# Designed miniproteins, single chains, continued (4), part 41

Each design is a single chain, and the fold is of that chain. pLDDT is the mean over its residues in the fold that is shown.

## One batch from the design tools (miniprotein)

Design m13484
Fold by ESMFold2-Fast:
Structure m13484 (fold): chain A 62 residues (1-62)
Amino acid sequence: SNLNETLLKLLEKKGFSEELIKEVEETLPTLDERQKIALGALLLSDEASDESLRKFLEEMLK
C-alpha cells in the first residue's frame, strides 16, 4: 500500500539499517492501519531510534 511505501522510505531517510528496515517490511503485513499510523508518528518524532523502533516491533509481535 502507499502507506507501507511511505513508511519504508521514511526509515531509509532517517538512516535506519537495512537489516532493521527489512524487519519492519516483514512486520508491515501484520499491522493494521492504526498501528502503521503509530509507527509513522514514532518515525517523525524526536524519539525515533533503533531502540524505540525495536521496542515498537516487539510490542506488535506479542
Scores: mean pLDDT 80

Design m13485
Fold by ESMFold2-Fast:
Structure m13485 (fold): chain A 88 residues (1-88)
Amino acid sequence: SMEEAEELLERFRETVETDLEGLIKLAEAGKVSLEEVERALEVFRGNSEKVLEELKKLKAPEELLEEHKELTEEAEKRFEELIEKLRK
C-alpha cells in the first residue's frame, strides 16, 4: 500500500541520516579509515537499490520513487564529500 511505501522510505531516511552522522563523527575523531567509508558507501548503494525494488513491489507512486532518488543522491554526495576530506 502507499502507507507501507511511505513508512519504508521514512525508515530508510532515518537509518541513512543516523548512519551518516555517526560515520562523519567517527571520521572527524580519526576512528574510521578512507577504505571503511568507501565500503560504507558501497553498502549504502546496495541498500538503496533494495529499498527501491521494495518500493516498486509495493507499487509506490512516482512521487515516492522521486523522493527515494533525491535522498539517495544527497546521501551519495555526503559520502563523496567525506571521502574527499579523508584523502590527503
Scores: mean pLDDT 87

Design m13486
Fold by ESMFold2-Fast:
Structure m13486 (fold): chain A 114 residues (1-114)
Amino acid sequence: MLVVTQSGGGTVPAGGSLTLTGKYTGEGQTAVVAWFRQAPGQPRQVIALNGGTVDPSLRDRFHGSIDDKAKTATLDMRNLQPEDTATYYLRVGLLHEGKIEVADGPGVQVTVVA
């Protein structure tokens, strides 16, 4: 069974930095690793996919990385702004015996204070 756990998050001042970490367990080959965020009243935003930052507005501040052997994903966030306040989620998809199992982590809250 695929299990995703997350750590990191917290409250930081504007201009601060945080690193979010996700770990996953399960059988199979890593097919998808995605970081996304959900802020109240805002649409869900995909910020990184398979280690690459997908939103051009974030690529200078957010950097994703994956260690497939350790089954660990990290999201490094720099120069955080109040608009980065959101719950951040890690989604993992594993391919095992021709089937894909997908799970989301529980999310971690990031709060950026002006």
Scores: mean pLDDT 84

Design m13487
Fold by ESMFold2-Fast:
Structure m13487 (fold): chain A 95 residues (1-95)
Amino acid sequence: SMEGIIKMAKILALLTEIDVLAELNAPQEEIDRVFEELKKIIDQLSPEERKSVLATIQRLIEYLEKKYKETGNPNYKYALEKLREVQEHIEKLLA
């Protein structure tokens, strides 16, 4: 549906914003804001859309783990912890 496409586009934009905010050493409160918006959209998704988001989050986790290992930047670690919470939330919604 068109609504589904718009929600998926918003999720991709929010996931990109998380990466950018972590790289720019943005305040954790700004990262939290993006995660709150992300969770609200995820709760409105179909099971098929949630599976697609889960796959994208898994790739972003791998990317940010590499960035944290390379930089030691605590924002990447914080974003990783929040992404794993979202991953767990989606997995519970799919059970």
Scores: mean pLDDT 86

Design m13488
Fold by ESMFold2-Fast:
Structure m13488 (fold): chain A 78 residues (1-78)
Amino acid sequence: MDEETERLIKLLSEKIREGDPFAGTLAAMAVGIFLSAGDYESAIRLAEAVKKAAEEAGDEETKKVAEELLEEARKKKE
């Protein structure tokens, strides 16, 4: 995974833990972009990081969205 994707994961995970109400939406959009580009590895890694950060923050809505995106990415990766 490139260094830009790793920085994005770090930033979004931190914002979710801080309780930013739009961080989950931005993370879902980023995962969707990776899925549309066929970059399923980056999509999976970002969705896993978002899910973990949402669990730590108690953000059940963001966690559920991340779980759904993870399932979609894993199905497409085979």
Scores: mean pLDDT 78

Design m13489
Fold by ESMFold2-Fast:
Structure m13489 (fold): chain A 87 residues (1-87)
Amino acid sequence: RFRVTVDVGLAKADYEALMAMAREAARAGADIEVKGASERAAMGVVAAAYETGVRVVSLEIAPAAKEVKTAEDAAAVTRAAIEAARE
């Protein structure tokens, strides 16, 4: 199983956006490393991982390069991270 790093600002991401991220990682068979999560988003990431069965390898609470607010954006940046991790 491979690891994918999602380096985005999750400060304003709702739970649906975090679920979209987790579903993309689960679909790819990837373990996930999340960077740029707020404390609230970190709790949501753990909950989404529990619901989807995705393993969270690392979770960093820090300012991120890009904010993610919608489920579509969360899915898109997770897919991009998965492609980068595979190549």
Scores: mean pLDDT 70

Design m13490
Fold by ESMFold2-Fast:
Structure m13490 (fold): chain A 58 residues (1-58)
Amino acid sequence: GKLVRALVDIESDDPKYLSLKKGDVVEVLEKINDYFWKVKNLKTGKEGIVPSEYLEEL
């Protein structure tokens, strides 16, 4: 799938959203809309929703 990188640290207590550290590379699974993408962290295997504005396409 398409690989993107986190531009900032993202913290969430909601299990629907994925927490990431700046520089983490994730795979885009689904673009829910222009603002929220469902991604998979390849290091942890965890999936969740991330605001697309915090992601950079590689």
Scores: mean pLDDT 84

Design m13491
Fold by ESMFold2-Fast:
Structure m13491 (fold): chain A 61 residues (1-61)
Amino acid sequence: MEAEELVEEAERAFEEGDYEKARKLLEEAGKEIDKDNPKPSPELLELLERINELRKKIDEA
């Protein structure tokens, strides 16, 4: 599964109250991004922002 798909699934899991699943999916998304070391793009920056925001929400929940 690609990083963007993992983030979308994590966002859905968070909306459903499954914080453990959301956290796990965000961890996998981060690993995929690190592995591929992609060039900076607006899409990548948005994805990283979404990961950081969702991670903060999970940690505060």
Scores: mean pLDDT 78

Design m13492
Fold by ESMFold2-Fast:
Structure m13492 (fold): chain A 92 residues (1-92)
Amino acid sequence: MEEEIVKAAKELGLPDTVIEMLKAASKGDLERAYELARRALEAGLTPEQIVEAFRKVFEKLKEKGIYEKNKEKFDQTAALLGEALRRALEEL
C-alpha cells in the first residue's frame, strides 16, 4: 500500500512534502506527518490544496481496485492525515 500511494502521488505531480506526508501516514507515523504538514503550510500550500491532493490520490487508488483490498488501512491513513493537518493548523 505505501508503494502504491507514493506512485499515485508522483504520477499526479504532487509536491515532495505532500508525497512524504502520505508515506508517513501510511506507516502510522503521526509525528512525521504533522511535521510535513507544517512544512507544506509554511511553504504556502493551503489546507484545501492538501486535502484535495489526498482526495486525488485515494480516488486514483480506488480506480485501480487497491482501495477495496485495503479499505481499513486506507481509512486509518486518511484519519491520521486529517489529525496531522488539524494539529499543524492549530500550531500556526
Scores: mean pLDDT 80

Design m13493
Fold by ESMFold2-Fast:
Structure m13493 (fold): chain A 63 residues (1-63)
Amino acid sequence: MAASDEEVAIAEALAEEIQERGLGVSAEEIARRAAERMGIPVTPELLRLAARLKQAVLDSHAA
């Protein structure tokens, strides 16, 4: 299924924060920093996306 341009941009901002901060920071901190980069408020959806993306990166390191 095609993601919206907004969802893609949010995912990219979250990925950039994970790369800069590492995996030791909380998903909430990643979401807050990504929201600041994007100029958007921290929403429950953004927090869920941050947690999911962080987990996906952790899973890739566990393989």
Scores: mean pLDDT 73

Design m13494
Fold by ESMFold2-Fast:
Structure m13494 (fold): chain A 111 residues (1-111)
Amino acid sequence: MEEEERKQRAMGLLDEAARAAVAGDAERLREVAEELERLGFERAAELVRRAAEAAERGDLARALTLVVRAKAALAGEEDYEHFEALEKGENTLPYSGNIEKTVAAHLAAKA
């Protein structure tokens, strides 16, 4: 798989992870983390695995934060503190299939 194709697939998996985090679906988060690891995105996989642990404890805000950070890591922007504040204000799941646009929009709003 081309690097660009792997990255696009990873962003799609992170969209599913964000939905799973909001739903408290720790098992789906673990599945996404394993798929990300197979695609070679170890950092994103680690963050999503931690999100699964948070969701299992019922800490959905932390679970979503970790997923948002994983998306930022793929975009090359891991400073998610301000990004998380924007996401939490809307409590909005990324537009299905448009995670990169959602990330870019929040980063642009922060700037």
Scores: mean pLDDT 70

Design m13495
Fold by ESMFold2-Fast:
Structure m13495 (fold): chain A 68 residues (1-68)
Amino acid sequence: SAAAERRAIAEARRHLELARDALKQGDNVAAARHLQEALRAISRLAPDSPERTALEKEARELYEQLAA
């Protein structure tokens, strides 16, 4: 449903923001946990969703920063 999709997008965005904040503070454990929660929310979106594509790109960029 549209409501479920909106909730998943909101959850993904919240966790990506929390992951970025944790990374800025040097809390890599919290950043990784929030990144996992963001990916879980993103997985509930349709595979062809433009919002899913954009959020997956943001998550990938955060993963690269954590892996450096």
Scores: mean pLDDT 88

Design m13497
Fold by ESMFold2-Fast:
Structure m13497 (fold): chain A 69 residues (1-69)
Amino acid sequence: LSPELQREVDEGIAEIAVAVAETSAKRGTPTQESVETLRRLADILEKKGFTEAAERLREIAKEEEARLA
């Protein structure tokens, strides 16, 4: 993988992760696994410098987790 390709992949992951999280929130049926996945993705994105996307994913995960409780 070239550095340019890796950057493109990281940007795509950020965009897809937010879209998937928004869709899951609208469905109204969150799962423990989906919440864990969102938090893992947020941690990865933050480490890669996508702080805004990571924060958005964490807020969505927090909302989903509250609905599971």
Scores: mean pLDDT 74

Design m13498
Fold by ESMFold2-Fast:
Structure m13498 (fold): chain A 103 residues (1-103)
Amino acid sequence: RVTVTQSPSSVTVAEGGSATLTSTTSSAVSRIDWYFQKPGEEPKLVIRNGTIREPGVSSRISGSGSSGTTSTLTISNATASDTGVYYAEALGVSGQGSTLTVT
């Protein structure tokens, strides 16, 4: 079974700052997707296949690593609207989530 581990578990950045979130899988995978969940909402897909930004998602949000064991999600020039939990998913398995707080 593949496991998906995310780091950091939580991070706080100032408005205009940047955050990098990482996902590590226990074995190489062909696809990693990133989801963003605002407080009180369902998770929404933001990055498909590690690198492909979904339509309507801000250009400040980018992904790298579409296959293998490591994928990263970068939030640049952060705004309060980026506050929430980011989940990496591979092979139907979700990571524990990384919480971003923008102050």
Scores: mean pLDDT 84

Design m13499
Fold by ESMFold2-Fast:
Structure m13499 (fold): chain A 62 residues (1-62)
Amino acid sequence: GEKEEMLERLMETAKQLARLLLQLLYPDAEIRIEVVDERTVVGTAILGDEVVRLTLEVPEVP
């Protein structure tokens, strides 16, 4: 439905933003993007022994 379509677009945008931001800030890092639930994306940048985590939560579609 329209709600599912909007959520899908928001989640795709969140995944793209997380990846772009982490690659911009940590260009030599291994970047992993994981969808942990319907509204939450976790991006991880791995720099040797250092791990940076970015969590993005999209708003609920009414």
Scores: mean pLDDT 82

Design m13500
Fold by ESMFold2-Fast:
Structure m13500 (fold): chain A 69 residues (1-69)
Amino acid sequence: EVEELKKRIERLRQMAEDLRARGHTEAADRVLQLIEKAEEYLKSGDLENAKKLIDEALRVIREAVNAES
């Protein structure tokens, strides 16, 4: 529920900082923008849209990581 989504957001934040440290600044900034908006949705009780943004952030991370391989 809300606590689960907050944990997912915290993991995504850490992953975004790792991406920035590795030179993927654009992807890191995109992820941080998405999780900021997801946090707004969580505060308003809109779990559906919060989940969609969390999933989008994961896609951005996966694409950046796959581009490195």
Scores: mean pLDDT 82

Design m13501
Fold by ESMFold2-Fast:
Structure m13501 (fold): chain A 91 residues (1-91)
Amino acid sequence: MMDQVREMLRKAVAQARKDGIMDVSEEQAEELIEKVLELLKEHPDWTVTGVSASNGTLSVTVESPDGKRLLLSSSVYDGTIKSSVQELVAS
């Protein structure tokens, strides 16, 4: 199960990088994929609903069955990968 989700995320990330500027590193992409997989390990009924890449930031949206949404993102600052998780509010 997790290997299938990982492969899906890798393909979605590769497509997002092709559609935008190729300014997202492979290391940055793999780190974010691992964070998404850890979240899904804790919440196996949640789904990935979006993947995007722009301005050196890679973002993944995950949604629960009851409509709670989390945005996981990864950016590079001074050669350091910075990752964040934030809840998308309905307002």
Scores: mean pLDDT 71

Design m13502
Fold by ESMFold2-Fast:
Structure m13502 (fold): chain A 60 residues (1-60)
Amino acid sequence: SALEKRKEALRKAIEEDKRLIEELREELAKETDPKKKARLETVIAILEASIYFNEMVIEK
């Protein structure tokens, strides 16, 4: 169904975002520049919020 296809697309997006967060966390752990750290933390927070929202949609 259209709903199942949408849920599958969201699951794939969540998995891709989770991989990206892991890569960004590795970059954050190695970063010494405070401005670059703040940018990485902001991007990670946005991606985590996106995952949280998408997981809520799937659970319905």
Scores: mean pLDDT 86

Design m13503
Fold by ESMFold2-Fast:
Structure m13503 (fold): chain A 77 residues (1-77)
Amino acid sequence: SAVAQLQLQLARGLYMQGYIEKANGNDERAKELFDRGDYLVQKASDLLGLSPQQAQDLKQQVKKDAQQQADQMLKQL
């Protein structure tokens, strides 16, 4: 689903911003961004018909990818 794909891309962006905010000491903002990302991954998982376990696995994969990209961006600053 194109909608699910867009939700996952938005979640990834929110997670990346969350990791950057956390690196800058903005823990409360990071938490809000992670919570929003988690919500979007859950919505995408529902659209894709994923089980609860598959949804959790997807959430972890999106977070890991986002963290790696955030770490790469931080190294370039």
Scores: mean pLDDT 88

Design m13504
Fold by ESMFold2-Fast:
Structure m13504 (fold): chain A 55 residues (1-55)
Amino acid sequence: MEELRKEIQKLVDEAVKIARELLKTPMSEEERKEMVNKLKDLAKKIQELIDKARA
């Protein structure tokens, strides 16, 4: 439980960092797509860990 909670927190922190970059930093369309894809991957991983914690 505690290790899983720490993993979720780490992924949330990474997602917040990427979201902040998307809002604050002017970037190319290609760079933006890459960041959005990373955010989607992190969201999927967070959801999988939450589902695993509930099981």
Scores: mean pLDDT 79

Design m13505
Fold by ESMFold2-Fast:
Structure m13505 (fold): chain A 60 residues (1-60)
Amino acid sequence: SPKIAALQAEIAALDAQIAALEEELARETDPRRKTVLRAAISVLLAGRDFLQELIERLKR
């Protein structure tokens, strides 16, 4: 399905963003900026889960 392919591409883009933020978090020394980065990663992970659920719904 073209729609599933598009959603998989979006998940791949989110995975790249998450990896970049995790790398940034590993280098960060400021506790407040670490909190912001963890929050951003959590939001992207939730978005990724939402897209995965949407793909599963489209397969049924």
Scores: mean pLDDT 89

Design m13506
Fold by ESMFold2-Fast:
Formats: C-alpha cells, structure tokens, sequence
Structure m13506 (fold): chain A 67 residues (1-67)
C-alpha cells in the first residue's frame, strides 16, 4: 500500500518532467529539455528500468521533431 502509492507518485513526477521537456523544446530550450528528460529517466529507472529506457527514447525522438 505505502510502497505502491510512493511508486505511483514517482511515475507521475517522471511524466511531469517529460511534459516540461516538450514545452521547453517548443521554446527552443533544447539543453534544458534534455535535462528534464534525464530527470524523468533517473526516477523511472529506479522503478522500472525497461519502461525508463522506452520512455527516454520516445521523449528524445519527440523532442527532435518538436525542435
């Protein structure tokens, strides 16, 4: 229960960082956008390394298309 809630909060926080990264990319702030993606990866990799790698790759590809 407590551990599951903590994991859900961390996953939500990671996806928030990915969202911020996309906004920064649209503003031309690529270095800051990549930094936010890395923060999301660090959080997710402690919970689910396979999901972390998948989401990082997806976010980087989307950022390249936005910028």
Amino acid sequence: MKEELEREIQVALAYMYIGIAKILAKQGKLEEALEEVEKAYEILSKIDPELAEKERKKALEEIKKIA
Scores: mean pLDDT 81

Design m13507
Fold by ESMFold2-Fast:
Structure m13507 (fold): chain A 89 residues (1-89)
Amino acid sequence: SALEELKERLGEKSARELIGLVYAGLHPDSPAVKKAREEAEKLRKEYEKTFDKSTATGLAIGHYLVSLMDIADEASEEEKEKAAEEFLK
């Protein structure tokens, strides 16, 4: 399968992150993806109270990626396979 091919090429963790990113691109209007983006923006603003803009943005992106990985973990095997197929085109 495309998902197994990604795991073999990138390793389990990197494949999971990539599936999350591609899933967000395929489903940009999904409630879960929208919520992840809104929460990351909220965290960016909170981090800007303590850190410079560049650091705050980096930290918020890190949180967004973790949220996308969680969304990917909850996705069906069919949705994960579709995301892997889309990347491997």
Scores: mean pLDDT 82

Design m13508
Fold by ESMFold2-Fast:
Structure m13508 (fold): chain A 77 residues (1-77)
Amino acid sequence: SLDELVEEARRLASQLPPEVRKAVETAIEHALNGDIGAAQKAFAEAVRLAREAGVPRSTILRLGGLLQDIIDEVKKK
C-alpha cells in the first residue's frame, strides 16, 4: 500500500544523513500532494545527496525504488 511504502522510505531515510532525510521527505510530500513533477525533481535530489554522502549503492537503489513506487502509486489515484 502507499502508506507502507511511505513508512518504509521514512524508516530507511532515518538511518541516513539529515540532508538525505530532508530530501526524501520533500519528495514524499510533493508526491502525496499530487505534484508529480516536483516529486520527481526532489527524488533525483534525494538520490544525488545520498550518493554524495557516500551511502552504499545497494541502499541508494532501494531508496530510489521506494520513491519511484510511491510516485507510481500516487499516479493511480
Scores: mean pLDDT 84

Design m13509
Fold by ESMFold2-Fast:
Structure m13509 (fold): chain A 90 residues (1-90)
Amino acid sequence: AKEAFEEAKKALEEAQPDLEKILEAYEEAKKAGDEELLKLIEKGIEEILETIKKAAEAYEAGDLEKAAEYLKKAAELVKETAKKVEELKK
């Protein structure tokens, strides 16, 4: 349980470069008026934040396994959003 939580935290930490790419693309899309890219990034960030909130709620409840599962899902959502951003920029 505790090991799974630490592993999930590491996965989220490894997703930081992808999160930086998303934020950079958001600023560029905002300047360019790219409504499609803005909507995609906003939806991705919303899903990531909801998942992190669920992880925090599970952690506060003492459910480290569920907290780890949600943190891992958040890391995957960051990677998926970054990939969709790159695909839309091409």
Scores: mean pLDDT 82

Design m13510
Fold by ESMFold2-Fast:
Structure m13510 (fold): chain A 70 residues (1-70)
Amino acid sequence: MKEELIERVRSLSERQREILDLLVAGVSQAAIAERFGLSVATIRRLFPDIDELKRGFMLLYIGEAVERAL
């Protein structure tokens, strides 16, 4: 599950990882598309599981924050 997400990120090219980092940070697909000279459809094709990736990273971040508060 989570290990699969990490492995997927590691298998990405440097440019694809940069795009993923921006998506996880909440930057809009349209803004990323303009920055990289891509279409929104191309970004969706590269990251068909983007919602799952974003959720996975958010859950890891929230988990750390909650454990730190305990």
Scores: mean pLDDT 68

Design m13511
Fold by ESMFold2-Fast:
Structure m13511 (fold): chain A 69 residues (1-69)
Amino acid sequence: GKELEEKAKKIAEEAKKLILEDPSNEHAWEALALASQALSYVKLGKLEEAKKKIEEAEKYLELAKKELA
């Protein structure tokens, strides 16, 4: 559970940074939302659902980074 929590927090931090640079970056907002959902699933002990949300959040984070570049 701890490794998934740390991954989700890292994605959320990076997404927040991208949102501060461009608040219109919809992919960054989606990455933040998905990372937050993953943290909620970790707290509920739903680790498989948390993993899926982290994978989805990572994909949106990469799309968000490409929009900035």
Scores: mean pLDDT 83

Design m13512
Fold by ESMFold2-Fast:
Structure m13512 (fold): chain A 61 residues (1-61)
Amino acid sequence: SAAARRFAAQGNAAGAAAAHDLEAAGVDEPTAERTAKRVQEAVDRGDAEAASRYGREGLAA
């Protein structure tokens, strides 16, 4: 997806994976991108629990 490619180009592997997985699950691109950004921000601060939670919440929307 375009969002996953943008995260990957920035070196944001967690955000790229989250955006890809959310879009594959049927989440629209703008929502997947916003959720992936929250996941990447959590990973960047070392908060693995928050990253996991944000990803799960995105899949449930």
Scores: mean pLDDT 82

Design m13513
Fold by ESMFold2-Fast:
Structure m13513 (fold): chain A 90 residues (1-90)
Amino acid sequence: MSPRDVARRIRRSIRVIGQSFNIPVSVLTRAVRRMLQVRYDDPDADRDRLIQAARDSGVPDRYWQTVADFVMGVSDGRDRDYIRGVLRNL
């Protein structure tokens, strides 16, 4: 699946999550972009570092783990070029 197709699916997931949990799409998009940037800069970045990115982006605390797990699922085992491609199309 191309980085563009993955970015498109991430945008859809962000809309669904935002609607379900009453979180603004702008906040979730900022959080996901920041988390993917963390994984791009450090491929070994763990969930706690992604949770910090969610917090800094304004995601409510009860959803930090859910959003971090989502980003882990889309980025785990992926190389930097793939993550960069997703970021460019997100």
Scores: mean pLDDT 84

Design m13514
Fold by ESMFold2-Fast:
Structure m13514 (fold): chain A 64 residues (1-64)
Amino acid sequence: MAEREVRVLVPADASTEELAAAARAAAEAQGELASLSVAPTPDGAVAYGLLRDGTRVVATARRA
């Protein structure tokens, strides 16, 4: 199964909402999504996406 991992750094003062938005945007940038979910992590946020071609995307956003 194809899987794509993307990591994004945001400013150290970024809010939880900004972390979630960055993770979502990184996942969306990978292609057309069939599904997307975003969850907080201890270090920031993670977005789990499924592209329409069956590729799984894991996009993580963390503070610099």
Scores: mean pLDDT 82

Design m13515
Fold by ESMFold2-Fast:
Structure m13515 (fold): chain A 79 residues (1-79)
Amino acid sequence: MRITDLSEEQRERLLRAVAERAGLSLETVRRILDGLTTPGRSFAEIARETGVSVATVRRFEAALKELLAREGFEFLDRP
């Protein structure tokens, strides 16, 4: 996932959309994203750190991919 290739404005907009879709706070989605982009972090560790379930972390990843495609950022994952 190439979320780090997004501008700060694009990332903020995308994260707000993910937060709404997943029923999470913007702070929580930022923590999940930080965990997913940090080497050595498991979904279980991210879930514990953010106070959500492992299933919620997985749904966050799926929602993020869908929203990246919807916002026209799909090409960041596929050349």
Scores: mean pLDDT 69

Design m13516
Fold by ESMFold2-Fast:
Structure m13516 (fold): chain A 69 residues (1-69)
Amino acid sequence: MSAEEAAKAAGAAAQAALAGDEKGRRGFEIMASHANSPDGGLGSAGAAARAAHGDERGIKGVEEAKKGA
């Protein structure tokens, strides 16, 4: 999976979560706080990339979100 695809899926999931999922909304709020700082925003994206890069949990989460969309 490419970084672009992962980022796009994460964005779509965040928007869908904001539309109805409280858990996703809270997560997005925390991420948005970090996004105000390039370092913080990169940290969140980096964590997701790290998970997708080698963490099975991250890969599974992305797949699950994709299937749910």
Scores: mean pLDDT 48

Design m13517
Fold by ESMFold2-Fast:
Structure m13517 (fold): chain A 98 residues (1-98)
Amino acid sequence: SMEEARAQLAAFARWLGRKLAEAEAHPERVAALAGELADALANLSRQLADVDPETAAFLAELAERLRRLLAEGRASLEALREVHEEFLAFLRSRGVEP
């Protein structure tokens, strides 16, 4: 349902914030964390595809961006921050508070 989807998005936002904090504390883990974030975004996208296809498409695009950065050796803390900020801005535009 949309209510369950919103709850999942809010929980995911909190998890993403914790992963960003982990990346800031452990910069050597940035590439591994970018991979974890890409997989988690792709998984959430698949779960929401039938309930909220616009959000699912947005999440899939963020996942592909992180995978591309990883493939190019360009995964950075700044890139993770950008993904986090874009995710929060998207949720707020949809009326979802993290």
Scores: mean pLDDT 88

Design m13518
Fold by ESMFold2-Fast:
Structure m13518 (fold): chain A 73 residues (1-73)
Amino acid sequence: RIEELKEEAIKIAKDAYEGKISLTQAAVRIANLLAEVMPLDEASRVAARVYQAVKAGDLETAIKIIEEAFEKA
């Protein structure tokens, strides 16, 4: 369950990095996945950090943020 949510969030981050979806769409979708395992305010803060990492061109940091968030959940 958590592994599936994490894999989906990582895929969304990669899709945004590749330009297949907007950064805003990716942030909303990742926040919704994180909200399955954490409070919405925390999920939104994590999604915002992922947004900034992808926007900066740092996919590795974005993936690490997602992995750490789901591992703590």
Scores: mean pLDDT 84

Design m13519
Fold by ESMFold2-Fast:
Structure m13519 (fold): chain A 60 residues (1-60)
Amino acid sequence: GMEVMQRGAERVARALGDEGADVAELRRVGEEVTREGEKYGIGKVMRESMEAIVELEERR
């Protein structure tokens, strides 16, 4: 349910808060959040959002 999406957001915030982003953790969270989002018809939006976050961190 929405609990998975909320925990995903919290994990992203923690990964970004570390000294150097944990890109592997961001990708794992992205996969889980995208899969959960598909149940609510927002899988495309969730996937694109997570890809954007990972791209921004990799370009740092």
Scores: mean pLDDT 67

